# Designed miniproteins, single chains, continued (4): the designs that were tried, part 81

Each design is a single chain, and the fold is of that chain. pLDDT is the mean over its residues in the fold that is shown.

## One batch from the design tools (miniprotein)

Design m14804
Fold by ESMFold2-Fast:
Structure m14804 (fold): chain A 91 residues (1-91)
Amino acid sequence: SHMSQQIQQQIDDQIINQISDQIYDIMTQADRTSPSRSQRGQRIMQDSSGIVDDMGTQIAQLYYDGRTDDANRINDIMDRAQQIASQRHQD
């Protein structure tokens, strides 16, 4: 119960950190390879599109299957990972 929730939170946090690191690496690679803000933005969109599309498809499938809690969990993980990556990139 409470212990299981704590373990699940730790697993979720590990996944968030892994996805966040991946997004941050995409952002920093764009910074190194693209001289303008517009080009960096385009590069980030292109390099992250596979991850975003794959996760979006999984979330949509979970909603379709009535697995709303699971869909919301993955959606929250993605939102938190993007927020952390963006925060790190601004520092």
Scores: mean pLDDT 80

Design m14805
Fold by ESMFold2-Fast:
Structure m14805 (fold): chain A 112 residues (1-112)
Amino acid sequence: SKVEKVREILKKFLDELHKAKTNDEIMEAYKKAVEELRKILDKKTFDVFEDFLSAFVLIYRLYKEGKLTVEQAVEALRRVVDTLARQYGLSPEMVEVLREFVELFEKKLKEE
């Protein structure tokens, strides 16, 4: 159920990002996702997810500015997931949540 709640928060975050037209709206979506995750995750897991989402927002903004291709943004995000999983010892289940998030992100970018 906790893992399902994390998946729901991240899916909602992607939906809000798809609707966001400004950097301020992207940052608002980020803040909402971070605060929802803070309420349900232990501190160690939360810190890793906050680091991931912070890196994600930076990469997404570079993509929106035309500085990264879809492939480059997705590859950068996969490296972030691998690095965080290795350094902080995330559970395999939480690592899969982050990988699924990157796959959903790639799919949404390729739909239009």
Scores: mean pLDDT 87

Design m14806
Fold by ESMFold2-Fast:
Structure m14806 (fold): chain A 70 residues (1-70)
Amino acid sequence: SAAKEEKIKKLVLEAARLGQSLPPEMAQKVQEKISEAVRFARNPENSQDEALKKFEEVVEEIKREIEKLA
C-alpha cells in the first residue's frame, strides 16, 4: 500500500540522517545496513510488512550504537 511505502521511505531517511551524525567508520557500517534493507524491500517476494520491520530494526540498532557513543 502507499501508506506502507511512505513509512518505509521515512525510515530510510531517518537511518540515513542518523548515519550522518556518526564517525566515518560507523557511517560506512550504517550505509551497508541501509543498502541491505533497501535490497530486501526491492525483492517482490518479500512483503511490505517484512520490509517495514527490517527498516525498523536497522533504525533501532543504529540508535543503540549512537547511545553507546554518548
Scores: mean pLDDT 78

Design m14807
Fold by ESMFold2-Fast:
Parts: sequence; C-alpha cells; structure tokens
Structure m14807 (fold): chain A 78 residues (1-78)
Amino acid sequence: MSPDVEELIRKAEELKREARELARRSGTPEAEKVAREIERLLDEMLRNPPATQEQIEEFDRELEELKRRLKEIAEEAE
C-alpha cells in the first residue's frame, strides 16, 4: 500500500531474478542460496508488511546486503 513498501517488494523481486539468472549461468550453489534468502525475505514482507519506518529501513538494509553478496559472487564466478 505504501509506495515505499511497493518499491521494496519490486527491488526484492528484481534481485531474486538476477540471483537465479546468475545461478543458472554460473552453476554456483552460493548464488542459489542468495536467491532463496531473497525469496524468504520477500515472503516475510508479504505476510507481515512493514508498518514502521524502522521496519522498512531494516528490510532495505537486508536487501542491500544480499545485493552486495550477489555482486561478490558474480565477480568470483569469472
């Protein structure tokens, strides 16, 4: 409902697609694990939508950490 929550969900879905694409191309188990972690986080947000600014910030921080991890995996898969 909040535009911020909708953007957060969209960001998580994009990251999940990127992680799965990387796992498919590189065959690394680590990329598959990141995809599953993003999927878990997305499912949690859909079950319990963040209601406070602090909760939104916490989910965003976790997504940024997963994005950074995915980038490291992509660089190592060269």
Scores: mean pLDDT 79

Design m14808
Fold by ESMFold2-Fast:
Structure m14808 (fold): chain A 75 residues (1-75)
Amino acid sequence: NVVEGAEKQIEALEKAKELLKDDPEGVEALEKGIEAVKKFKEAYEKGDKKAMEEAEKELAEVEPAVVAAGDRLAA
């Protein structure tokens, strides 16, 4: 279930945002990730394949920043 998977991913990213609350760059990266997942969910519900591909690209682009934020939290 794509919609359910997207909702769980948003939930996980929101929890990660709370853990990174003292890292403004990490919070910004996670907010961009959450928006990309929301765009993917909306595009899927509309059957808009092009919008789904754009949302997947946005997720791939933000992933390195999210990883970097996780590394800062672990340091």
Scores: mean pLDDT 80

Design m14809
Fold by ESMFold2-Fast:
Structure m14809 (fold): chain A 100 residues (1-100)
Amino acid sequence: SEFEKIFEEFEKKAKEKYEELAADPSATEEDKIAVMKELLTELLEKTKESIKKYLLEKGYSEEVVELLLKLAERMTNESGAEVIERLNEEYEEALKKEKE
């Protein structure tokens, strides 16, 4: 699977970058966060490219593929926010029950 190769490459890069940061006594927490953000951005970009290629090879038009990718991004962003809000509400309610 092309996705397996993308994930394996991500793991190798993450390990290498982590070892580089661990060997650098001047590396800060901000540097680590920046590297993690870069690696995650690359992983997401390669995953999108792989999905686009797969759908095009299956005979979907570029217009349909772009629409599906935009829909997936929107759903991910909206679902993420709702899940966080729900978890915060449930946790807040649990804390209130312990204080009463």
Scores: mean pLDDT 68

Design m14810
Fold by ESMFold2-Fast:
Structure m14810 (fold): chain A 65 residues (1-65)
Amino acid sequence: MEEALKRMEEAAERAREAGLERVAEGVLKMKDIVASDPSLSDEQAEIWARYAEEQVERAIREHEE
């Protein structure tokens, strides 16, 4: 759980550094939802972290093209 939340936070920071403020806000909102859901498994948190990382990577790639 904690590692997944940290990865999402780092992904949001990368988006912010690239000037993608709305993408960063979206990732941080997902992080808050994951952190506030006590029924979420570590496996599910890992899936969300990976999704966030992939979305940020795609957004940065398209922006920097």
Scores: mean pLDDT 79

Design m14811
Fold by ESMFold2-Fast:
Structure m14811 (fold): chain A 90 residues (1-90)
Amino acid sequence: MTAEQLLEMAAKARQAADDARRTGQQLLQQGDRVGAAAAFSQAAGFYEQSGRYLTQAYLLLGREDEAQRALEESGRRAEEMRALEAQARA
C-alpha cells in the first residue's frame, strides 16, 4: 500500500471517528446512554485505526517525528472516547 493510499484511509477513518463522536454526544444529550456508549466505543476504534494508517504513511515517507506524534495523538483521542464510553455507562 502506498503512503498516499494510507493517508486517504487515515482521513476516512478520522472522519468516521469524528462522526461517531458527534453521534455519541447527541445521544447522550437525549438521555440515550446505551447508544452514546456504543457510539463512543466505535469512535475510539476509528481513532485507533486512523492513527495506525497515519503512522504507517509517515514512516513510509521517512517522517519518524510525525509518525510518533500521529500515534500519540490518536492514542489520546481513543482514550478520551473510552473515558466518555465509561461515563455514559455509569
Scores: mean pLDDT 89

Design m14812
Fold by ESMFold2-Fast:
Structure m14812 (fold): chain A 73 residues (1-73)
Amino acid sequence: YLKKLKSEDPLVQGVAYNNLGLVYQNLGQYDQAFEYYDKAEQIFSKLNTEEAKNELEKTSVNVLKLAVFKSVP
C-alpha cells in the first residue's frame, strides 16, 4: 500500500495526468491539455471508488472550462 500509492496506483496516475492537463492549460497549449485530461478521465472512469468519481468530476469540469477558454482568445 505505502509504495503502491506513491508510484503505481492508477488513482495517482490519473491525478498526475490531470495535473499535466492543468500545466499545459497554464502554458496556453490547449490541445495537449485536452489530451491529458482525456487520459485522466479514462483512468478515473474505470475505478469504482468514491475518490475516483470525485476526481473524474473535477477533471470533467476542467475540460469544460478549457473548452470555453479556447473559444475566447
Scores: mean pLDDT 75

Design m14813
Fold by ESMFold2-Fast:
Structure m14813 (fold): chain A 61 residues (1-61)
Amino acid sequence: AIANQLSQALRAQNLADAYKLEKQFVAEFPQTQEQADLLSEYLAAKNYNAAADLVEQIANA
């Protein structure tokens, strides 16, 4: 699943693959403004584990 691939790329800090997968993830899983803001905060803080957890939560909603 796209969410699992994105979360794995984030946890591995494979940012090149993560950027590509993020575009596909956003297209397949609509996000609220709050979710988008929180994801941006985690990525800016380089908290990739928290970003991956959020991606998994959005996909399971």
Scores: mean pLDDT 79

Design m14814
Fold by ESMFold2-Fast:
Structure m14814 (fold): chain A 94 residues (1-94)
Amino acid sequence: PEPKKSLEELREAFKKAAATAVANAKSDEELLEMLKMIAGETIRELRRVHPEMSAEEIEAFMKEMIEEVGKEYNIPEEIVKELIEYVRELVRKL
């Protein structure tokens, strides 16, 4: 019923949510938890509106966005790596 969101709209939404998490998180642990929730929601939305995307394509798309926001917002490398690993595991369970 709702118009299908483009991949660029989903990317923009992810970046805005990540920026908000970086601004509001009180610790590295809280930041990682917020980013994991945002990533999980983005993967669910990708599967809902782009069911044609394979697990590998979703993982690649998510990894690219995570690496981009990591660089733009100076997110610690350890958080970026753990978030990418979380996404990989979550996508494997699809």
Scores: mean pLDDT 83

Design m14815
Fold by ESMFold2-Fast:
Parts: sequence; structure tokens; C-alpha cells
Structure m14815 (fold): chain A 106 residues (1-106)
Amino acid sequence: MAALEERYKELLERLEELKKNSNPEYAEALEHARRVLEELRREGRLDEETLDQLETLVREIEREQKRDEELLKNKELTPEQVRLRAEELKALADMIKAVAVIEHRR
């Protein structure tokens, strides 16, 4: 549907904007999500359900960044904790991709 193409473009723009304002670890997680989104679109595997899951993941990344910014102001966050959280978000993007690949079987 035309609406999917619009949402795809909006999500790509959001990812680039968030990446510019992100800690390096979260910028890497956002870049990973962007690559997953682009790969799925290129392969014709990006459906409405998969796009909803990726949009949800991007919202979670944004929420985690805001929370970490508060914790950093209070000196209550370690670099290792940030890396582990970013790694979990990358794993979620990979799971979304794996599910989409299974549905399309190639």
C-alpha cells in the first residue's frame, strides 16, 4: 500500500535524526535497525506488521536514550550498562528480521 512507503520513508528520516543526537552505542543500534529496515524493503519482505515492530523498536530506543540521559546527569550509569542495552536493542532488530525472513522463506 502507498501508506507503507510513506511510513518507511518517515521511519528512515526519524532514524537519521535520532542517530545524530545519540550516544555512540545507541547510534550504532539505530544504524543496525536502519540496515534491517532497508534490507527488508529491498527484499520485498517489509509488510505492515514488520514495519509496526520496527517502529516500536525505534520508540523503545528513543525512550532508553532519554532515560540514560537522566541517569548520566545523576552519574548513576556505567558505559558497560549502556553497551549491554544497545546490544539487546540490536538483537531485537535481528529477531524482527528473522521473523520476516521465515514468513517469506528465502
Scores: mean pLDDT 78

Design m14816
Fold by ESMFold2-Fast:
Structure m14816 (fold): chain A 67 residues (1-67)
Amino acid sequence: SRARAELLADIAVEFAERGLPEEEQRAYLTDELGLSPENVALVIELARLIAEGRITREQAVEMAAAA
């Protein structure tokens, strides 16, 4: 759903802005949010791309919606 895609993208933005280490991102997504391995990998990749300045939040929403 678009609402889910927006949520995943917003989490990725927060991780990128905070500079959260990948292992801490994985623990949060898995243990606190209970996301599937596929969605965990997706959010980590989106956070990396945002942190590198390679994509916008809007592009992250579209990528999450397509996954």
Scores: mean pLDDT 87

Design m14817
Fold by ESMFold2-Fast:
Structure m14817 (fold): chain A 100 residues (1-100)
Amino acid sequence: SHLEKALEELEEAEEHLKKALELAKDEKAKEALEKAIEHVRKAKKAAEEGNVEEALEHLEKAEEYLAKAFEEAKEDEKVVKLIREALEHLAEAKRHLKLA
């Protein structure tokens, strides 16, 4: 189902962001990544409970924090790549949630 695909994509995004957090050296990038992960987890919980609107709101907040993390981590190519890959997974999750 589209909900199952959204949850799979959210899990992939969370795993990429956890790896980015482990590699990040900049304190501001780490803080932004931690907040992004928190909102991805809240989106996952909302989606599991069938609250698509709440899930999408949390994804919007996650994207805001990832934009901050991207800017702060810009000198770390590995962290930037993981953030970019996570954003791709969040975009797919959002697409599937809107079709659920």
Scores: mean pLDDT 89

Design m14818
Fold by ESMFold2-Fast:
Structure m14818 (fold): chain A 84 residues (1-84)
Amino acid sequence: MSEIEKLEEEARRTLEEALRLLREAVETGDEAKFQEALELLRRTAELVVKIYELQGKPEHAEEVRKIAEELARELERYFEEQLA
């Protein structure tokens, strides 16, 4: 119970920070902020996977993991092209 609540709060805070940085990066073209935002988005996905696992919903956890992996790969590819 308390562990899930802690993970939920951490996921919420991490996502809020990631979206703030991503918005700022888009507005300013700051590639360093894009990198930070992407890392926080990956962390958020990992926390969500853990929450679903702790709630006894392994199929949902697996689906989130697959979506997060695909999203991370595509964002890395596009962003790496921007850095080059």
Scores: mean pLDDT 77

Design m14819
Fold by ESMFold2-Fast:
Structure m14819 (fold): chain A 116 residues (1-116)
Amino acid sequence: SEELYRFLVEEFGFSEEDAKRLAESGDIKELIDYIRKKFNISKEEAYFYAALALTPEHRDRIETAYLIAKSFLSDKEAYLIALREAAKHLTDEQYEALLSVIEDPDLKEALELGRK
């Protein structure tokens, strides 16, 4: 999507060509793998950024949830709280696609709790 493309270029500093290919693929697993490899970050952080990319209209709310949680929780727990918030704003298709590629039980639980 155009919104995903712009987010990847503006926030992550992806090249125009790489962002275009990723946004056109629509593959959530490719998005997560790319983010993890590009930035050498934790899986929790990669899923957090993937959720931001999928919900650009709710980005500020999800980022605020992370920042508040980080002030009194571990980084891992803060990302899980932010993912729980992000799950409320995902479409059913986006939610199912994220769940299909997650193997970590803590990440699955965070998304499921957000969709209650």
Scores: mean pLDDT 78

Design m14820
Fold by ESMFold2-Fast:
Structure m14820 (fold): chain A 87 residues (1-87)
Amino acid sequence: AIRVRIDVPSSVKVGETLTVTVTASGDPVTSAEVRVFDENGVEVASADVDSSGQASLTLTTKGNYTVLAVVTSDTSGDADQRQVTVY
């Protein structure tokens, strides 16, 4: 089965680039994306994970966000999430 883990800063300034590092292990990755949700659970941003395992995002509104990474293989999927504060 595929497994995923993310590494992301716990805080970022408004308008600065947030870099999410996505590490997958087990089965070969067929898709990988990062999605960002506000405190009301509304998706406000998304980015594809590049060949280096990174996604870059810019958030323009202060608040608390959930960063979710979703990876899939031909036979399985996994997800990991972290909280990020934009100040």
Scores: mean pLDDT 85

Design m14821
Fold by ESMFold2-Fast:
Structure m14821 (fold): chain A 60 residues (1-60)
Amino acid sequence: AARDAGLLAKKQGDAAFNAGDYAAAVANYKEAVAAFSEAGDADGKDTALRYLNRAVAKQQ
């Protein structure tokens, strides 16, 4: 399901972020945002977007 895919992608993004792999974190959080958007999960999408913005800031 799209929401399950979003949860998995966010978890993978969190693991990458904690490992300092911000490029992988950005990629996984983008996938999470897309998956939660497809699922109509506004809270999941908003949460994933906040983590995406943090990961992008860490790349710079």
Scores: mean pLDDT 82

Design m14822
Fold by ESMFold2-Fast:
Structure m14822 (fold): chain A 85 residues (1-85)
Amino acid sequence: ATSTLTVTVGDSSKSVSFSSDQSAELTFTAKAGDTITATVSGPVSGSLTVTAKAGEYRVAYSVSDKTLSVYNVETSELLGSVKLT
């Protein structure tokens, strides 16, 4: 089966399709006050929304724990995490 990770930051969007038994990751640059919305669709699905400060962000889906997380790359701060169903 195929899953898709889509990340929207402000007015920018990226997506990657991956095998549903694999993990996926995307990186984005955000401006202060941008909303980062990360969505996984497929056999396991869910969404996470956080508000960003200016900087580089990493959005990661881990297949082993079915968790979607958003990190600030510069500070290593975890902004949010959600377990998908």
Scores: mean pLDDT 81

Design m14823
Fold by ESMFold2-Fast:
Structure m14823 (fold): chain A 73 residues (1-73)
Amino acid sequence: MSKKELERKLTIKDVALGILAASAPYDEDKEGLRKAIEELIDEVRKIQKELNIHDPVTDRIIERAREVVEELK
């Protein structure tokens, strides 16, 4: 996968992660949502490592998503 393709994948996953985290109060499948968020966090972190970047926007999105995961336990 090219660097540009990875950057696009990161952006798409960041948007998805933000939307899933924001949807948490309205989602009736709390367990499924928690698993989806945890999987996306892992995927985002893998892309960050491959790109060798520390993006503050992505880090803030992950932080919020992790807070939501704790609330869904």
Scores: mean pLDDT 82

Design m14824
Fold by ESMFold2-Fast:
Structure m14824 (fold): chain A 74 residues (1-74)
Amino acid sequence: SAALRRLEGSVAGLVALAERELAQLSPEQQRKFRDQVLAAVRAAADALGVPEAERERLLGETDRRLSQLIAEAE
């Protein structure tokens, strides 16, 4: 759907920001950033009526990528 593609684009932008900036944050700030991004993606997907299976896939991919970037910043 157009809504899903737009949401995926927004998530890709946030991941690109994380790739550039996460290493400058404290571990507590990195965790808060991940939590805030995941909460925002969940809320946006719910508001846009994204099907549960697609929402869970996007959340899982986002969580995996952000967790990987945080591990790399250690």
Scores: mean pLDDT 82

Design m14825
Fold by ESMFold2-Fast:
Structure m14825 (fold): chain A 81 residues (1-81)
Amino acid sequence: MKLTLLSEEDLEAIVAMARALLDAMPALSREQVERVVRFLEGVVAYLERLAEAFPDNEAIRRALEELRRILAEMKRVLEAQ
């Protein structure tokens, strides 16, 4: 399996990147936060499609749950600005 599915390590790296972006939000402008949110919405949509194709893959489901939580927190911070 080469490039059609993300490994568990790749999924952990994506979640870590999203957390780093959330932590960096106080240093970002509203426009930068909106662009980051839009980017992560695309990542979530991609992982939702993978979760539909591979419903028994717990690593994809866990990454999707975590990314949805991070994205929801980013949206809350954006709304508070």
Scores: mean pLDDT 78

Design m14826
Fold by ESMFold2-Fast:
Parts: C-alpha cells; sequence; structure tokens
Structure m14826 (fold): chain A 64 residues (1-64)
C-alpha cells in the first residue's frame, strides 16, 4: 500500500545517510497524519527526489 512504499523510501534514504534520525521521525509523524491523496503526492515527491539524486550521480560520473 502507498503508506508502506513511502515509509520504505524514507528508511532507504536514512540508510544512505541522506536523512538524519530526527528528520526521519518528523517525516514518519507527518506520514502517519497524511490522508491517501497526500500519501500519493508524497510518494511522487520521493520518486522525483530519488530520480534527481541518481541523475546527479550520473552527471558526476560523466565529468570524470
Amino acid sequence: KVKEEVLEKVEKLKKEGRLSDEEVEKIKEFIENSDEKELELELEILDSLEAMIRAIDKLEERRK
């Protein structure tokens, strides 16, 4: 379900060191209080951020 996908992406970002423990706690609280439409938008935002991070990684490789 969408909520589980959003939480999974947040945990992945924490594991990669891109979010602090405090930021993860705040985001989880926000997600717990989000409705289904808000969760869908949050998932889209996280997907876009992940794509941007991957694009930055590729651009950095191209420079070298």
Scores: mean pLDDT 75

Design m14827
Fold by ESMFold2-Fast:
Structure m14827 (fold): chain A 65 residues (1-65)
Amino acid sequence: SELEERARRAGEEIERLYPGKVETEVRDGKLVVTLRGMSVAQQSAVGILAAAYSIEGIEVEVRVV
């Protein structure tokens, strides 16, 4: 669907900004973003991006491991 395609592209954009530190997956129309070994500042930046995508209608879940 168009929503799933937009979610997938949003995930690809985040992965390009933080190579090797972010994993993304679209599950049931939701973009799941997993952060690994990121600084507090980087986690905050990704949180702001996730909030922006949510305002655009993409449901985003951020996980820190």
Scores: mean pLDDT 82

Design m14828
Fold by ESMFold2-Fast:
Structure m14828 (fold): chain A 57 residues (1-57)
Amino acid sequence: SEAERVLIALAQKDAGLSPAEVRALRTASRAEIERLARRYGISVASLESLRDALNAL
């Protein structure tokens, strides 16, 4: 969807996440989100919000 493409592009620009990593967020556990947060220096809350937005599409 266009909304999914926009969310992927935003995550890549703002956080440096790859498209594959953004898509994987849909099924990511909290532990996986915490690992990504540490890797990219972003908040767990921001990644959880992105996951919730992706799952609402």
Scores: mean pLDDT 81

Design m14829
Fold by ESMFold2-Fast:
Structure m14829 (fold): chain A 86 residues (1-86)
Amino acid sequence: SSKQKTLEEAYKKALQFIQELVDEVLSSSNVDEAVAAANRRMLAYLTALENELRKKGIDTKEIQKLLDKIETEAHARLKEARAEKE
């Protein structure tokens, strides 16, 4: 369905954004500042994505499931990136 494709493309774009945040942490000389900045950008990204998907008429349960999946992936990858720098 078109809604399923919207969710799949949203997840794909979110993974690309998470990779950008990870790359910033790995390239940073100040890991604490980079992680804090990544967390702020991730929260803003999730808020914007939630609003966009609600506007597109996606079901609230599907939105929450996707946001939880993205947040879990982001936290795991940022934790790994931080560990590599420490």
Scores: mean pLDDT 89

Design m14830
Fold by ESMFold2-Fast:
Structure m14830 (fold): chain A 64 residues (1-64)
Amino acid sequence: SLPEPDPSLTPEQIEKLREYFEKHGGLSYEELKKLADEFGITLGQARDLYYRYLLEKKREEEKK
């Protein structure tokens, strides 16, 4: 049985994921799965982080 990954994201993982989001734009479900696997996190963590990133980016645009 494979061990469950730690649900806590490290600051470095968060930074790398956000940089990837900035560079690649609209990510599909498949891309999020690949990122989760690559970073050793859950798909849920990757999706939540991406969703928060999109909301934060939209809010920053509104502040202009």
Scores: mean pLDDT 72

Design m14831
Fold by ESMFold2-Fast:
Structure m14831 (fold): chain A 94 residues (1-94)
Amino acid sequence: SELEEASKELIEAAKENNAEKAKEAAKKLLSVTTPDNVGQALEALSEAIEVATDPEVLKVILEALKKLLSIAPSSLVPRVVGLILRVIGELLDL
């Protein structure tokens, strides 16, 4: 699926610390994310956070998570907020 492709591209970009590639992958991920598949997008973003060490890549992930707050069903909002706090923690450690 397009979501699986975008997820893979985002994780690969994060692993490579390639901010430009991460930005393009995040844009693609957001374009195919709906309220019904936000959970899958959050799993991809969580994995990207785990492997990213470049602050510019982490900022791309943070912006994607902020946009997902507007799309996420109420049951998933705590998960989105948790990942936002995790990215902020990673940025403070750098």
Scores: mean pLDDT 86

Design m14832
Fold by ESMFold2-Fast:
Structure m14832 (fold): chain A 79 residues (1-79)
Amino acid sequence: GALEEEIKRIEEELERLEREAVRAHIQGDYRTTAELLLRMAELLERKAELYEKLGKHEVAQQLRERARRLRERAEELLA
């Protein structure tokens, strides 16, 4: 359905952002890496909201935990 299609689009965007974050990190561009990690965290929060709407509360909680860890990594890169 529409929710599952939106989740798939978010997953594809997350894969693109992860590839860009790895590239930026290898190049020593920690500012760009942190910005990409924060964008990924935002998408994981949106994905969690969609899973909540599907009644998959445990999956939503795991996604929010992943988003929290990405934000922590971004803060560490900027410290």
Scores: mean pLDDT 91

Design m14833
Fold by ESMFold2-Fast:
Structure m14833 (fold): chain A 95 residues (1-95)
Amino acid sequence: SSKKEVEEIVKEVREISDAILETLTNELGLSLEEIAEALAESLGLDKETQERLLNMSEEELKKFIERKYLEKILQTKNLSPEIRKLLEERIKEIE
């Protein structure tokens, strides 16, 4: 099922996003500035986007990481038209 494939992608990205944020905040004890810099480097964010991260809550940061990884999957993987459409709809629900 295409819906099942999309939900598996979303679940994997959510688990990765949770692990990244947990590592940066609780395990490494990084400041918001250091977190923003690390995310900008890993996700290829511009300076304006990086500066916006400094004003985000932990929940907003988590959703931002999830969205950026899902967007990257849309751009880099050869997805079927049906899976692409469903994934685009799921990304909008995260925003």
Scores: mean pLDDT 78

Design m14834
Fold by ESMFold2-Fast:
Structure m14834 (fold): chain A 74 residues (1-74)
Amino acid sequence: SIERLREIAKKIKDPEVKELLETGIRSAEEALKKGNERTAREVLISVLEIGKRKLEKTDPELAKELEELIEEIE
């Protein structure tokens, strides 16, 4: 859910990870507007995977929330 991803992004204190997620959300929404559902899904999964890795050591609880979103999108 893009809505849940926006809420998780608000909790992220690392500005690089926050920007990564917000950029991913914008890219996915743009792809959806063009009818590219597969591209939107691929962009979201990619951004969630990278965000999860970056947060695993600093914020493992947020990393787990991102992992749960990957499972929901698949």
Scores: mean pLDDT 80

Design m14835
Fold by ESMFold2-Fast:
Structure m14835 (fold): chain A 92 residues (1-92)
Amino acid sequence: SEHDADARAFLARLDEHKAKALEQLKNTPDAEELRKKAKEILKEMMEKLNAPSLEELVEKVFEEEEKTRALSEVEKEAARRLAEALYELIEL
């Protein structure tokens, strides 16, 4: 229940965090270079984990985590939405 409460709280704040990140990027001279670096990091992670898509990368992360504890549906939803928000910010 603790992890579910944290995941729900995160989802409730996701739009706020995304809006703040977008505002910061608009006022950052190096935003284009940061996005390029983020794209390169994501590509390297996908290659290392043999995940051809962001969706498959997220699912492989769930598989690894679930070796130590079961993940709730709300935790998985929070992680998927975070991944989608980050993807939108870096335009991959």
Scores: mean pLDDT 77

Design m14836
Fold by ESMFold2-Fast:
Structure m14836 (fold): chain A 73 residues (1-73)
Amino acid sequence: PRKLSEEEAIELAEKNFERILAEAEALGLSREEFLELLDEGIKAALESTDLSEESRRTLARMLELVRKRLEEE
């Protein structure tokens, strides 16, 4: 119903990212394995021509978060 601002979208993405990581870990997936799956999934989604500009920006930010976590190894 409501359009998210870019700032709100980033904050929401960060909150959801931490929650999703915790859930994946609880399901027995390693944090690293899950991050690799997210990297591949986001890359595949970004290849889609069906995405709105807002969705592309959100996915690009999520990809940055995934890559930052992988680099902190």
Scores: mean pLDDT 71

Design m14837
Fold by ESMFold2-Fast:
Parts: structure tokens; C-alpha cells; sequence
Structure m14837 (fold): chain A 106 residues (1-106)
């Protein structure tokens, strides 16, 4: 249980921030204000994804299973990152979605 809360926290962080970024991009035009908010959400999602990778992605996904909808939200957040010019965030989120889809297939 010592690392379980860290795994849950990292997974929840990825799920929540990627979902929020996807929702914001769908509901608001890409103004400079909206792009700034999206960048904050994407940077947060990328940070949580890096933290999950440091903790062990297989363990994070085992403790908190990601649904296909969660993976789709991460991929959508990566596409939004590309649209706003955050190529580093896009790459991290796309790689994270691929790792989670591989874990789901096992």
C-alpha cells in the first residue's frame, strides 16, 4: 500500500487533466486565453504521465485500470497539444497512450 496512493494519484492526474483538456478544446474556440488554459492542462497531464513512467506504467495501470475512453481522451489531449504548438506535450501524451494501450492488451 505504500506506493498504491502514488499510483492512484498519477493515474487520476492523467485521466482528469487529459479529460479536462479534451472538453475545453471541444467547448471553446482556440483564442489566446483558451490556448493558455489548454497549455496548463497539457503540461499538467505530461507531468503526471512522466511521474507515472517513473513509478512504473504497468503498476500504475494495474492499480488504476485505464478504459479505452481514458486512452482516447489522452490521444485527444495530444492532438490539442499539437494544435496549440506544444509539440513536447503532444509527444509525451501520445507515447503514454501507446504504453497504456499495450498494458490494456496484456
Amino acid sequence: MERRIQYISAANGIQTTSSAAASLADSQPLTDETKAKLKLLIDSAAFQAKRARELGMDAVAEVTPFSQQDIDNIRKAAEVARQIGDLDGAEILEETAKELEEALAK
Scores: mean pLDDT 83

Design m14838
Fold by ESMFold2-Fast:
Structure m14838 (fold): chain A 74 residues (1-74)
Amino acid sequence: MAAEAIEEARELGERAAEIAREILERGEEAEPTPEQEAELRELEARARELLAGLDAEAAAEAHRALLTPLLEVA
């Protein structure tokens, strides 16, 4: 069901945004920790697999749900 996939995409985006915010709070010179890098790669892989299983319209909405939390961090 597309609605469940869109919600999962939002959750993935929110988690990625939380990690990004933690990095930014350490300062502009702060690099992701190895653990944060591993988590971000896992989230990216899950998001890619999720989007691949959706039709074009649902994939576009899921992609927006994924990116919205990240854009709010910037």
Scores: mean pLDDT 78

